# Ledger of designs, part 25: designed miniproteins, single chains, continued (2)

Each design is a single chain, and the fold is of that chain. pLDDT is the mean over its residues in the fold that is shown.

## One batch from the design tools (miniprotein)

Design m4839
Fold by ESMFold2-Fast:
Structure m4839 (fold): chain A 55 residues (1-55)
Amino acid sequence: SEFDKLAEELLKKYNNHPLVKKEIDFLREEYERAKAAGDEEKVEGILSYLKDMLK
């Protein structure tokens, strides 16, 4: 998924930092809930947030 690609890039950027991993795990749970609920705005918001962390 796009989330998994962004999460992998973030973990590479921050050298598997424990706090970054914890944040990604939290966002993954939110992402899955938003997808299950059909909340496209929240799904896009989470992906945008991850993309901004990569800049």
Scores: mean pLDDT 85

Design m4840
Fold by ESMFold2-Fast:
Structure m4840 (fold): chain A 88 residues (1-88)
Amino acid sequence: SLAEKLEEFRAKLKTASAAEAVALIQELTAELLAQKLSPKELWEAGAAVSEAVVDWLDAHPDLPEADKQAILDAVSAFLATLQAERDA
């Protein structure tokens, strides 16, 4: 289910390095695209991932700027992908 995938994502993200966080966001994007999610489910997934990433960044205040930018770029790509799927 979507809830189970989001729970797994949050659990993995909690102990992830910056590079692992980027990979987790990309993996989740591919997994969610493989499912026929409703617009509401796509919105809920976007909100949940954004919240989890903000919490992760807050836990890593001394993160190098390049690593922070890579994560922000991955989240932006994820959200853009979900928006395109909702608009289809």
Scores: mean pLDDT 85

Design m4841
Fold by ESMFold2-Fast:
Structure m4841 (fold): chain A 86 residues (1-86)
Amino acid sequence: MSLEETAEAFLRLLGPTLARLQALYDAGKISEEEARERVLEAVREAARALLEAGASPSTVTAVVERAFESDPEAAEEARRIVREIA
């Protein structure tokens, strides 16, 4: 899979979950910590699916880092998760 193809697949897998979690957080129904935890769980599942589909670990890591560039702490945790399941 190309970097662009992997990024598109990742967004398709993770996007709906991120939108739902953001809405719950904005509504005050979940804490920031709980939202972060659930996002990282969704990242783990999406990364696993991409790796099983034949994406390279380095490509998946790059896609995940780019997706969380605005939150360096989340990006670091997401990178760690990808390495653990690769």
Scores: mean pLDDT 79

Design m4842
Fold by ESMFold2-Fast:
Structure m4842 (fold): chain A 65 residues (1-65)
Amino acid sequence: SAEAWQGALDLINELIREGAIEKVEYSGNRIILHINPDKRETALELVEQLAKYARELGYELVLEE
């Protein structure tokens, strides 16, 4: 849904704004999040929320450190 896409994008933007991820990559049905180890707790809290939207949208979340 458009709401799920907006929710996912808002969370990705928040991850970037907080410095919790260094970059995001897309590959097929995968969203690859490059986690900043110094912000790991913040990253994991936001990723838990993002995972719900990703699942609805048919994407797999992959975390890289």
Scores: mean pLDDT 84

Design m4843
Fold by ESMFold2-Fast:
Structure m4843 (fold): chain A 62 residues (1-62)
Amino acid sequence: SPLDQLLEETKERIRQARSLDEYISVMRDAVDRARDELGASQDEVDQLLLEMGREWERLQAE
């Protein structure tokens, strides 16, 4: 789905983020794209936020 594609693209951007500020910027961009371009529901946005947070947490636990 377009939302799954956005999530995979966003996970790649998160892996390349060099700071918390870059991660926050990536998250905000992904949420805005999901809501404004893909018409994502609040539940879909919440799931996207959870998945992005999990990827960030995984990278911190290296």
Scores: mean pLDDT 84

Design m4844
Fold by ESMFold2-Fast:
Structure m4844 (fold): chain A 98 residues (1-98)
Amino acid sequence: ARPRIPPVVIIELKGSQQEREKGYELLKELAAEQGLTFLGPNFGGERVAFSAPTLEQAIAAAKAAVKKLLEAGVKVDRVTLLEDDRPPRTLSVEELLA
């Protein structure tokens, strides 16, 4: 049987360290509210990841996350979706919210 990898959302943050820190706090709250697995920030704090049980839930969560970040004044550079059996998809904020 082929292994299955749950979809992962990676959000790339811009701005100061303080702004990025605000961003991952908001994303941690969102992940808890939506039953997602919060994977945390990377070492530099520029990227925050979470996984979802389904692709539809991952996309919906990514849209909600970006909207919440923008409402809080946190700047988002790009969002990357990691899917089983597919190359990574990198989306701009405009592409994701379309």
Scores: mean pLDDT 79

Design m4845
Fold by ESMFold2-Fast:
Structure m4845 (fold): chain A 75 residues (1-75)
Amino acid sequence: MEEERIERAAEAARKTAQELGMSDEQVDKIADAARRGAFAGTPEQAANTVAMAALDLGLSREQAERIAKAVLEAM
């Protein structure tokens, strides 16, 4: 049950990152960030963790917000 929510967050992050044209390596890092955030806390914490990871990878604020929103809506 909890694992399903964590994996939904990771899949939402992965799908959105792929739609943004990110590399497989970047997609994996974003999905991993979503899993860590979802495991560690609230949907808002998961979204924030993913946004920070996206910015660290050099994505724009708008791209980071799009991924964060997808993670938040999946949880």
Scores: mean pLDDT 81

Design m4846
Fold by ESMFold2-Fast:
Structure m4846 (fold): chain A 63 residues (1-63)
Amino acid sequence: APGEGLNIFNPEDMRALLERHGIKASDEAVEEAVKRLKEISKIEDPVKQREEIEALFEELSKL
């Protein structure tokens, strides 16, 4: 579904995204993913921020 990531910084939304892709992550793994995403969101360079977000999602998809 397009654009349903209304609050991807929310652990529930992150878990739903992972489960939709067949990834059964623990609560701890979901919390760590959200924490990493919040750190990436602090990057002032929008190009670098986008690259880091893409890398994070690729890493999660390979779990």
Scores: mean pLDDT 69

Design m4847
Fold by ESMFold2-Fast:
Structure m4847 (fold): chain A 81 residues (1-81)
Amino acid sequence: DKELLKLMKEIAEELIKEGVELSEEEKEEIIKKGEELDEKGLTEEDIEEAIRMQAKLTLSQSEEVRKRMKETLERMKEWLE
């Protein structure tokens, strides 16, 4: 759990800084990956991957949604301090 929170903070920092943008092909791959994880059940590694995929997917949404998600990631980073 604490390791997961640290990872979330690191991912949030990186994604805020980099401004991740995804192609339609990448979005489709993330969705497919999420379905595979849901079917297999969750390990710590699966949760890590799910958080990373969710963050990337949300940043790839419309400009307004991306702004809101960046704000959410920034708040998550602050909350994990």
Scores: mean pLDDT 59

Design m4848
Fold by ESMFold2-Fast:
Structure m4848 (fold): chain A 63 residues (1-63)
Amino acid sequence: SAAEQEARKKGIEKVNEFSFYLSKGDVDKAKREGELAIEYFRKSGDPRVESIKQAMEKSIAIA
């Protein structure tokens, strides 16, 4: 659906923000953007949500 496509687009934007803030050492902002990305991917129906969440949590843990 159009709503699922828009949610996926927003999820990708938030993943990019997550990566940007993590690369700058801003872990608190990265966590916030990552949480929003997971929320959008859940709305999009993306079956990779749990894998994406685990990857983000691992990236934060080693930052």
Scores: mean pLDDT 85

Design m4849
Fold by ESMFold2-Fast:
Structure m4849 (fold): chain A 65 residues (1-65)
Amino acid sequence: GAAEKAKKLIVEEAGLSEEEAEELVEFFIKNNYDGEKLAVYAINRLGLSPEKAGLAAKAILKGFE
């Protein structure tokens, strides 16, 4: 499904762990598919760089297209 595709893209394109990717996908779904909130969460809660957070946000949005 879209969530599984998004998780794989986050791992492959942003270089995150499967656990980090799963947490970001769950956050995205629970927060009404908001890519901006996802990027802020990735930086503030997971400690990702702005570059990696941007890559993860792009990957997850592509997964849910």
Scores: mean pLDDT 84

Design m4850
Fold by ESMFold2-Fast:
Structure m4850 (fold): chain A 68 residues (1-68)
Amino acid sequence: SLEDIVEEVVKRLSEVLPPGTVQFIRDVMLEGIRGGFSLEEILEIIRKVVPEEVAELIEKITREVLEK
């Protein structure tokens, strides 16, 4: 499920990002799924609200989780 993908992404992000940042990203991703947004649309929203380096990391980890 998309929720399982989000939880795996969050788990991986928790190893490298501060807890507050991880919680914010989790909330954005889950709200996006609940609102009917695709993962691509959610990643586009994330790019607008977090620093570029963080957005690139989230995109990389999300891609890796999807290829699993």
Scores: mean pLDDT 84

Design m4851
Fold by ESMFold2-Fast:
Structure m4851 (fold): chain A 95 residues (1-95)
Amino acid sequence: SEADREKLKEWLRKQEEEGKISPVQLKAALEMIDSLSDRSVAALNELVEKNVSPEDVITFLNMAVYYERTLDAETFEKKLEEEIELILKRQELKG
């Protein structure tokens, strides 16, 4: 939804204000978010809610853009779910 998209953009602006991402990374991420499906935006907000690092969120965002451009809808959904599980598992092992 538009509300989910704006929520993600507001979170990214806060990360830049806190020095966790660069202004160049913020600009690129905001432009990419405008091209993403609602499914990818929902997945990114799930990672944010689960306290995934800004660096890992941006990595996932870049991956989602690439997968949306290169994969069919069924393969995309499967890969998106697999990547969410991998990121969350890595976070649990790191903390």
Scores: mean pLDDT 84

Design m4852
Fold by ESMFold2-Fast:
Structure m4852 (fold): chain A 60 residues (1-60)
Amino acid sequence: STDHFKKLYDKVYNSSDPDTQKKLKKFWNSIKDKMDSFTPTQITGQSIQIIGIDQDAKFS
């Protein structure tokens, strides 16, 4: 659900370093206006993007 997706974002954001937070915030700002229209499949895809940003930060 969109609420679970928002909670995932907040959780990852709050555990991230400042540079990763900037990337996450930029990503969030790109999707926030479309979020209410997301299908479950789109929510899954966007969740993978959040996880990818976090993983890239850990391996950079």
Scores: mean pLDDT 78

Design m4853
Fold by ESMFold2-Fast:
Structure m4853 (fold): chain A 90 residues (1-90)
Amino acid sequence: MSKEEFLLLVAAGAAALSGDYETAREILDAIVKKFGLSREQAATGAAIGASFAQQYLTDELIEEARKVLEEAGLSPETIQRAEDALRRVR
């Protein structure tokens, strides 16, 4: 798994855990499209990513996740919601 794939899964998991299912879905759709994962593989990875976010997420990793979300072509609004979710779940 690449660092980019992992950080997208962490962001998707944090969004889902924070109750922002629409943002989680948009990030999961981007992961499936970019990395060729099944929806079930992406959802499983996001669940692992949510657990990581609660225990190990630093400000530096949130900034890296924001850049990776931007590189994946997500909107500024979706990126901001994902960042907010990452900050809420840790």
Scores: mean pLDDT 85

Design m4854
Fold by ESMFold2-Fast:
Structure m4854 (fold): chain A 90 residues (1-90)
Amino acid sequence: ITVKNGIGGSITADFLRNAVRIASDAAKKAGGSDEAIQETSKYATEYSSKVGEKLIELASQGASYEEIAKLVDEAIKELIDKAKEIAKKS
């Protein structure tokens, strides 16, 4: 419960740190070319920045850590889905 006070920040930081890795791995597993992996990395960088901004806004408005975690989980799923779409171009 006291651990919960740091969780929102840690979840956000971990998401931002790992977004490119998660997306690139998904594209590679889907059989993406080197160009598709690069495009996926660029998309993940731009998308994670937008999600990060939204996470900070929600936290400033008193959103629960459960709400923040849910948004991060949804963002990860969107990154994986988009990576698979980009991989299809190769």
Scores: mean pLDDT 75

Design m4855
Fold by ESMFold2-Fast:
Structure m4855 (fold): chain A 60 residues (1-60)
Amino acid sequence: QLTDEQKLKLLENLLNYYKNQPPHPLQLEQLKEEAQQLLKSSNPDIREKAQELLDLLQQH
């Protein structure tokens, strides 16, 4: 299981990647589910980045 720091880095990398390229349809649903789970985190920074990812994915 990832630490909070590793989760934040992963979210930053995902945001940077998908900002420049649309996700594949099969990956879109999985990414949305993962981001929704991260919104339940006790860490406010993780929740903020997860919301940013969801907002980005809503464009697809």
Scores: mean pLDDT 78

Design m4856
Fold by ESMFold2-Fast:
Structure m4856 (fold): chain A 81 residues (1-81)
Amino acid sequence: SPEAEAQRLLDIAEELVRKAKEAVENGDISTAASYVVGAYLALIAAQYLLPDLTPEQRARMERIRKEVEEISKKIDELKAK
């Protein structure tokens, strides 16, 4: 179902965020950037499959979005060094 697919995409986005954070800590900026892009695309895909969000789903997507933004900012700061 579209809902089950959206849930899987949100799970993927959360896993990619976790991997991106690990890559940043290891100084692997290229890998971190790839994971961040993947997480963002998974988040967008989930939103297309599930246009009407429950409050819980909205909160989950907002958490992922904020983490993606935070990691993206950290990647930009590291690239500037």
Scores: mean pLDDT 83

Design m4857
Fold by ESMFold2-Fast:
Structure m4857 (fold): chain A 59 residues (1-59)
Amino acid sequence: MEELVEEVKKLLEKHSITDAVRYLIEEKGYSAEEVREALKAAGVSDETIDLALKQVGAL
């Protein structure tokens, strides 16, 4: 879990939240729930996470 949180933080330095979520789910194969928990640990709000997950078709 800590490794995923660090990966999320690195992605958010250069990419949008939606692009980071798409990459983690589509390319890396993480579940929507794993991505949600990592984004929350990285300081992203639940509302922002829900919008990003809906945009990539994971909600």
Scores: mean pLDDT 81

Design m4858
Fold by ESMFold2-Fast:
Structure m4858 (fold): chain A 91 residues (1-91)
Amino acid sequence: GALLEELEAAEAELRKALEAGDAAAAEAARARIRELALRLAEELTVEELIGLVLREIGELLDAEAAGDAAAAEAEQAVLDALMEALRKLKE
């Protein structure tokens, strides 16, 4: 729902910041991605989180195949944040 849309918006902002070379905007977007990934990990089932991770892996591979470095870096940041959130859920 809304959290997934906010995550996609934060990823888009990170991509734009990377394309513009705006380090401050990139760091703000990364912080938002980490916050949203933690909230998603708390609200989604394990199956839904696995589905989201697999979707992000697919999007990363598509960006790499397209040669879009900024998109690939932004998608990697989302994937890293989701994997960190999943690791924290393991207690």
Scores: mean pLDDT 85

Design m4859
Fold by ESMFold2-Fast:
Structure m4859 (fold): chain A 110 residues (1-110)
Amino acid sequence: MLDIKELDIFLTADTPEAVRAANEIKELAEKAGIKVTVHRLTPEEILARLDELKPLAFGAGYATVEGALDVSEARGEKLGKVAIVLPADLTPEDAERTIEFVKELLELSK
């Protein structure tokens, strides 16, 4: 089981879908007792921070739900901090998939 304590949300722009997804993810994570921080940064600044944070998912967990699920499947890994990137071109479908990914991570952390 994952022991998630912190969630960072990275917004590259204040687009309607990115803001909606960020708000819903924040509400879900805070209800689960997780500390949430929302960052408004350029793509270059996000890449620098994600390289430092490096989610355990083979370098893909912050880019796709599949990569993040690979980390969740590897239950022997201790994942205390998760980073979610919400790009300016986030579609409604990708927003829903990202929200479902967060829900699954929270369920695996309980």
Scores: mean pLDDT 65

Design m4860
Fold by ESMFold2-Fast:
Structure m4860 (fold): chain A 100 residues (1-100)
Amino acid sequence: SLKDQVESLARILETLLRNAEEALKAGDEETALRYLEQAEMAIGQALSLAEENNFPQEVIDKLRELLERLSEALKNRDLEKALETTREAVELVKEIVEML
């Protein structure tokens, strides 16, 4: 179901965020970057699901904003900003689950 798909994305994003935070804390920037790149893909999937299922425009706009911010942070290798943006995405996707 749609709810199951969004719940799965929330779990995936939370796991990727935790793994990225642990990697960065250990000084492994390349592993952290890899997890955050996977998070970018998961946020992109959440945006596609939101657009295909006609979610509220404010939700679609926020997902798009977060995806753009994460993409820019990753391009600049700004891992701190990438982590903060991914954390915001986790919270938003969890809120979406509660609305379904």
Scores: mean pLDDT 89

Design m4861
Fold by ESMFold2-Fast:
Structure m4861 (fold): chain A 62 residues (1-62)
Amino acid sequence: MAKEMLEEARKEAIERYGNGSLSLTWTILSEKLNKQLLEGRLTWEQVEKLLEEIGEVVRDLL
């Protein structure tokens, strides 16, 4: 799940900015997570867990 979310955010970074850098990917991912939180689709606990999982995926890729 976390890896797939990161990959989709990277694709959107390329589409919007022409650049799939980690920082732009993270910006888009953070925006999506914040939107879902504001819409009540995710709780703070779920966002925190996803951020931890994404951090682990990024660490393993680097």
Scores: mean pLDDT 74

Design m4862
Fold by ESMFold2-Fast:
Structure m4862 (fold): chain A 95 residues (1-95)
Amino acid sequence: VEELRKEIDEIEKEAKKLNSGFALFYADVARRALDVNPDNPASQEIARRDLEAAKQEIEEVKKAKEKGLNDTQYWLERIDEAIKRNKELVEKLKE
């Protein structure tokens, strides 16, 4: 039970750091399920299930942020290259 609470606390901290609303939601559900009846195996199973859902959401947010950074860099490079091509075309037409 204490180990589950510790894992929920760690996941909640990571979710807050990443600003992941879904991970925070699942972590809250896991905590509440455990708090309602901590000694019930069914409550512990629900807590574990929702904790795993929170972990999955954290991984998805990390992947999305990495993809977003790569997409931003990719689009900036494409815009810069398009500007360069347009300048070269304009100079060639002026010749």
Scores: mean pLDDT 73

Design m4863
Fold by ESMFold2-Fast:
Structure m4863 (fold): chain A 101 residues (1-101)
Amino acid sequence: SSLLDLVSEENRELAVALGTAIREVALKLENPGPVFRALSKPEVIRKLAEIIDNAKSLEELLEKIREFLIEVLVEDAGLPEEEAERIAEEVVEKFLELLNE
């Protein structure tokens, strides 16, 4: 994804980990199409890059990613809030796992 191209050089590892987490979680869904379509929008990728570059701590980064993913999954993918929250939490968990390797 273009996420790596939009982040600052210092945050490239975060961009790779987040992009990988999103892809792996979305691929495990019964209906991944709407989620991939929503999360691949240029505006969404740009906002994720801004969140990565502007976060002051890992805790803030995780919280802002979770909140933004829920918003996108509800508003753009048309998912119920409970399902959006579950998917966002799975992405954040996978992102953390990738950063600890």
Scores: mean pLDDT 87

Design m4864
Fold by ESMFold2-Fast:
Structure m4864 (fold): chain A 97 residues (1-97)
Amino acid sequence: EADELIKEANEVKKIAEKTLKTAERVYQLARDRGNEEAVRLAQEAIEHAKKAIDYANQGIEAAKNGDVETARKLIEKSKEEVEKADRLVAQALMLAG
Protein backbone atom coordinates (compact mmCIF):
# COMPACT_ATOMS: atom_id res chain seq x y z
CA GLU A 1 0.00 0.00 0.00
CA ALA A 2 2.80 2.48 0.85
CA ASP A 3 4.46 1.88 -2.57
CA GLU A 4 1.10 2.44 -4.31
CA LEU A 5 0.58 5.71 -2.38
CA ILE A 6 4.09 6.90 -3.34
CA LYS A 7 3.26 6.18 -7.01
CA GLU A 8 -0.09 8.00 -6.73
CA ALA A 9 1.53 11.00 -4.99
CA ASN A 10 4.20 11.21 -7.72
CA GLU A 11 1.50 11.14 -10.45
CA VAL A 12 -0.48 13.90 -8.67
CA LYS A 13 2.75 15.92 -8.26
CA LYS A 14 3.43 15.61 -12.03
CA ILE A 15 -0.12 16.85 -12.77
CA ALA A 16 0.28 19.72 -10.26
CA GLU A 17 3.61 20.78 -11.86
CA LYS A 18 1.93 20.81 -15.30
CA THR A 19 -0.97 22.86 -13.87
CA LEU A 20 1.56 25.32 -12.36
CA LYS A 21 3.25 25.82 -15.77
CA THR A 22 -0.15 26.38 -17.40
CA ALA A 23 -1.17 28.88 -14.67
CA GLU A 24 2.13 30.78 -15.11
CA ARG A 25 1.53 31.04 -18.88
CA VAL A 26 -2.07 32.19 -18.33
CA TYR A 27 -0.77 34.82 -15.87
CA GLN A 28 1.57 36.16 -18.58
CA LEU A 29 -1.28 36.17 -21.14
CA ALA A 30 -3.57 38.05 -18.71
CA ARG A 31 -0.82 40.62 -18.06
CA ASP A 32 -0.29 41.09 -21.84
CA ARG A 33 -4.06 41.54 -22.33
CA GLY A 34 -4.25 44.07 -19.46
CA ASN A 35 -7.12 42.23 -17.75
CA GLU A 36 -6.62 42.81 -14.00
CA GLU A 37 -9.32 40.28 -12.95
CA ALA A 38 -7.74 37.55 -15.12
CA VAL A 39 -4.33 38.40 -13.59
CA ARG A 40 -5.73 37.93 -10.05
CA LEU A 41 -7.39 34.61 -10.95
CA ALA A 42 -4.15 33.36 -12.56
CA GLN A 43 -2.17 34.39 -9.44
CA GLU A 44 -4.63 32.42 -7.26
CA ALA A 45 -4.26 29.44 -9.63
CA ILE A 46 -0.45 29.61 -9.21
CA GLU A 47 -0.85 29.59 -5.39
CA HIS A 48 -3.18 26.55 -5.48
CA ALA A 49 -0.85 24.67 -7.87
CA LYS A 50 2.10 25.33 -5.53
CA LYS A 51 0.05 24.06 -2.55
CA ALA A 52 -0.81 20.94 -4.56
CA ILE A 53 2.91 20.25 -5.16
CA ASP A 54 3.66 20.81 -1.45
CA TYR A 55 0.86 18.43 -0.33
CA ALA A 56 2.04 15.79 -2.84
CA ASN A 57 5.62 16.04 -1.49
CA GLN A 58 4.33 15.73 2.09
CA GLY A 59 2.24 12.71 1.02
CA ILE A 60 5.33 11.01 -0.45
CA GLU A 61 7.25 11.55 2.82
CA ALA A 62 4.33 10.30 4.96
CA ALA A 63 4.05 7.15 2.80
CA LYS A 64 7.83 6.54 3.04
CA ASN A 65 7.52 6.78 6.86
CA GLY A 66 4.67 4.22 6.84
CA ASP A 67 1.99 6.79 7.77
CA VAL A 68 -0.56 5.52 5.24
CA GLU A 69 -3.52 7.49 6.67
CA THR A 70 -1.67 10.84 6.60
CA ALA A 71 -0.30 10.08 3.10
CA ARG A 72 -3.82 9.36 1.78
CA LYS A 73 -5.22 12.60 3.27
CA LEU A 74 -2.34 14.67 1.85
CA ILE A 75 -2.75 13.12 -1.63
CA GLU A 76 -6.49 13.99 -1.52
CA LYS A 77 -5.65 17.58 -0.47
CA SER A 78 -3.17 17.77 -3.37
CA LYS A 79 -5.87 16.61 -5.83
CA GLU A 80 -8.32 19.19 -4.41
CA GLU A 81 -5.76 21.99 -4.88
CA VAL A 82 -5.12 20.86 -8.51
CA GLU A 83 -8.90 21.00 -9.14
CA LYS A 84 -9.10 24.54 -7.70
CA ALA A 85 -6.11 25.68 -9.79
CA ASP A 86 -7.56 24.19 -13.02
CA ARG A 87 -10.91 25.94 -12.43
CA LEU A 88 -9.19 29.30 -11.78
CA VAL A 89 -7.06 28.85 -14.94
CA ALA A 90 -10.23 28.24 -17.00
CA GLN A 91 -11.88 31.37 -15.52
CA ALA A 92 -8.76 33.49 -16.18
CA LEU A 93 -8.61 32.28 -19.81
CA MET A 94 -12.29 33.17 -20.40
CA LEU A 95 -11.70 36.71 -19.09
CA ALA A 96 -8.36 37.20 -20.94
CA GLY A 97 -9.73 35.93 -24.30
Scores: mean pLDDT 90

Design m4865
Fold by ESMFold2-Fast:
Parts: C-alpha cells; structure tokens; sequence
Structure m4865 (fold): chain A 63 residues (1-63)
C-alpha cells in the first residue's frame, strides 16, 4: 500500500510531522476513521518533540 510505504518512509527520514500525520490520517480514514492519537504517536516515534507531535495529530484530525 502506497500510504503505508509513504508513512514508513516519512518516519524513517524524520520528515515533517505534518506529512506523516497526513499519510496516517488518509490511511485511518479509509479503515477506522481519522486517528489523531495514532498520528501523534507515529510522529513522536520518529523523534519529534511534543509540539510537533501535537500539530501532526491536529493535522490528522482535519484531514
């Protein structure tokens, strides 16, 4: 799945939290609805600080 591939690449590269969150939100919206918590955790796993993770989660909610 391209979304899964993109999310993994974003995490590995420490890419912008917004990118990782957007990919996560797109995936979750198709399967389980928007998951801001999962997006935040994914970004935090990549080493993002709390502010970045929070913004990513909010971006996922709005996606």
Amino acid sequence: DAIEKGLAAAKAAGAAGDVAAALSASYEQGRFGTSPEEAKKAVAEGGADEATAERAGRAALNA
Scores: mean pLDDT 54

Design m4866
Fold by ESMFold2-Fast:
Structure m4866 (fold): chain A 63 residues (1-63)
Amino acid sequence: SALELELARRAGGLLEARLRAELPDAEVRVERVSDDRFRITIRKGEEVRVEELSAEEVLALVS
């Protein structure tokens, strides 16, 4: 539903904000890659970490 999609979208934004607060010197991006998948990219200098999470996992992290 549109409501579920909106909740997932908000959760992605909250996760991005939280990671930026925890890693202020890093470039953090949380991108929705499908209806139920998010890609998290964290860059600090030459180090790049990429992880893909389900919408359910992202919701759990921001709860």
Scores: mean pLDDT 80

Design m4867
Fold by ESMFold2-Fast:
Structure m4867 (fold): chain A 84 residues (1-84)
Amino acid sequence: SVDRMLKETPGASREEARALVTVSSAITGKKNPSGSERTGAAMYLMALVEERENLTPEELEILRSVLDELKAVKEFSSAAEMLE
C-alpha cells in the first residue's frame, strides 16, 4: 500500500526508491494526499538524497525527472534542491 511504502526506509531496496518516486509524482500531479503521507514521502526523499551514492544512475534520473513536481510540494522542496 502507499502508506506502507512511505513508512519504509529508503536504501532497503532499489524498488522502494522507485516506488517512493512514483508515489511522490502521483501525489504532486494527481492526488491531494494527507499531510502525514506528504511528510513521510519528504523524509524518505531526504534520506535518499543524503544516501544518493547508494542509488543507481537510473533511480537518480527518475528523481531528477520529477524535480518540478517535487518542488510543487513544499515538504519536498529541500530534497529537490539537493538533487540539483
Scores: mean pLDDT 60

Design m4868
Fold by ESMFold2-Fast:
Structure m4868 (fold): chain A 62 residues (1-62)
Amino acid sequence: SPLQELRDTIASLQETRRALERQLAALRAAGAPQEEIDLVEGQIRNLDRVIETLEEQARLLE
């Protein structure tokens, strides 16, 4: 169903977000350059907006 496909997509994006959060934690622990930290934080923020949009679409299909 369209709702199930959307939920599967959201789940996949949430896994990607968890991987980015782990990467961000590792970069901070290693004292990585601020530019590298900022890039990963930006990726997480962009992904959060996509997930929020898809979650709203999923609610409309319930």
Scores: mean pLDDT 91

Design m4869
Fold by ESMFold2-Fast:
Structure m4869 (fold): chain A 65 residues (1-65)
Amino acid sequence: MTADEILQLKEEAKKKGLLEKAAWVAGRYAGVTPEQIINATKEDLESLTEEQRRAIAAAFRIAVR
């Protein structure tokens, strides 16, 4: 899972008004704060583990569906 893919999912969640909810769920599973996810740059996401990026992406995909 790439940082760019997560940034696209984050933008989609933001457009749907689901960003905060998706970030809260993703933070809980990835072990980071919701604020870190909401404010995450590409560099911040690249510093995370592959497992953390997968957890974030999964949460956002569920939230935007």
Scores: mean pLDDT 81

Design m4870
Fold by ESMFold2-Fast:
Structure m4870 (fold): chain A 57 residues (1-57)
Amino acid sequence: MEELYDEAGRAIEKYGLEPSKEVIEEVARRSGTSPKAAKEAVKELAERRKKIEESPV
């Protein structure tokens, strides 16, 4: 299931820390998983990014 987190990471990089539910559904389709799993992966990665390093300007 590493593909799920890779797609979620790409979505965050492309659309920012608060991607729309449409983007989350696209992540689910691309990774072959449920929208629920995609939403959780995006949320987890966004939280980890904030904890590791705040967004540079």
Scores: mean pLDDT 73

Design m4871
Fold by ESMFold2-Fast:
Structure m4871 (fold): chain A 55 residues (1-55)
Amino acid sequence: SSVYGGSASREQQLARLESSRAALERLAAKNPDERGALDAQIAELDAQIAALRAS
């Protein structure tokens, strides 16, 4: 494929990041041993969502 995308790409990325963030929150609740790592990933996803929206 030679098509690199359009307007939909950013919306799809935001939707995926938001879904991943919600999934990690649920996973963190079930896995206290991994809570620190999962919390760090949630924070990173939140920052990426904010950056994409600010762009």
Scores: mean pLDDT 77

Design m4872
Fold by ESMFold2-Fast:
Structure m4872 (fold): chain A 83 residues (1-83)
Amino acid sequence: MEEEKLLKEIEELVEKYMTPEQKERFKKTLEELLKLIKEIQGEDARLELLKNILEDLKKAIESGQVDGFLDLLEITLERIKEL
C-alpha cells in the first residue's frame, strides 16, 4: 500500500539519521498530524502529507537541519490543532 511504503521510507531515514530524542519528537508529532489530517481531510490528504514530510525530511538530513525540520513539524501540528 502507498501509505505503508511512505511510512517505511520515513522510518528508515529516522532510524538511520536521528538521535533518540529526535526520533521521539518526530514519532509523537507525526502520529498526531496523521490522525488530525485524516479526521479533517480524509485518507488522500494523509498520503499527501506523508509524501511532503518524506521530501522535507530528506532535505533536512542532506542540509543537517533536522532540528529545524522537527521544530517546523511541531509548529505545523499546533497550527492544525487551532483550526
Scores: mean pLDDT 81

Design m4873
Fold by ESMFold2-Fast:
Structure m4873 (fold): chain A 70 residues (1-70)
Amino acid sequence: SEMEKLQQAREKGKEIEKKLLEELKKKDENVKVHVQPISPEILRVTVTIGDKVIEIVGPAEKILEEALKA
């Protein structure tokens, strides 16, 4: 079901959000992370660090590593 795949993407997105927040808070306490599924396979990650806003869109499997490099 497409709905089940989207729900799995949301759950994975929440887990990625937690991991990103934990890792990025080690570098800056004012970091905010928001993860939104665009499709079952693609996530949008928004990272806010003070006045900087970084948006990354990509496959859920790779986006954690890509966001950590930003």
Scores: mean pLDDT 78

Design m4874
Fold by ESMFold2-Fast:
Structure m4874 (fold): chain A 90 residues (1-90)
Amino acid sequence: VDDVLSAIDTLTKDVEELIEILEEELESGVFRFDRDTYEQLLQAIDGAIKQLEKLKEKYKDNPEVQKKIDELLEKLEKLKELVEKLLEKL
């Protein structure tokens, strides 16, 4: 369980850092990546969401894991929205 919680915390931090980077790109209009890279990122986000849903089922009786997964899913949804907005501006 500790390894799972640590992995979720690490991924949550990485997602939060990426959200800040993409929000700055959206505000400045200066994009670090091309369309193909943003599209690959969308696929990676969708894959991560599916894996987290499976993990949530595996740990359904563990409230700490459930809470951490739900928080990460909310952040992934925000990240997905930002990537979609960036793709619209390219």
Scores: mean pLDDT 84

Design m4875
Fold by ESMFold2-Fast:
Parts: sequence; C-alpha cells; structure tokens
Structure m4875 (fold): chain A 97 residues (1-97)
Amino acid sequence: AAASAEVTALLRELLDALENEDIETQVRKLEEVAARLAAIGDALGVNAGFVLDAPTEEALREALEVLKAAIRAFLTGEPAPSPEAAALAERFRALVA
C-alpha cells in the first residue's frame, strides 16, 4: 500500500514535469524518479535507459512521448495509444501489484 502510493505519486510528479517543463528539466526529473523507483525494489527498478540513452534529440523526444503516454494510461486506466506505451504501462502496474 505505501509503496503503491509512492510509485503513483512519483509517476504523477514525473508526468507533470513531462507535460509542463522543458526537455532538460524533464530528463532531470526522469533521472530522479527512476532512482527513487529503483530504490523501492527490484521489481520497481524501471530502467529509463531507453529514454536516457537516446542517441539524438528527436529520439529523446519520441521516447519522452512514449513515457508520457504510458504514465497517463497507468494513472487513468485508459488504453495506451501505442504498443510501446502499453508495454511500459503494464510494467508500472506490475510495480504496484
């Protein structure tokens, strides 16, 4: 219950930054949230490497859009717009199960 509430709060905070802040702030917030999720447990270790290791700014923006869609789908329970976002949303659900 406590870990589930913390994961949900961290993902809400990350989504807010991803929707309202510049890319540099979005990346910094993602690194902070990923570190906190990893500290909660092995199953909660969401490796954000697919975003953080993006080889170009365009690839980074695309990865951040997938992450936003996945967090929104997780928080709302609505269908994710892509298979990649759906897979990531399922990982978030597994963290809180």
Scores: mean pLDDT 73

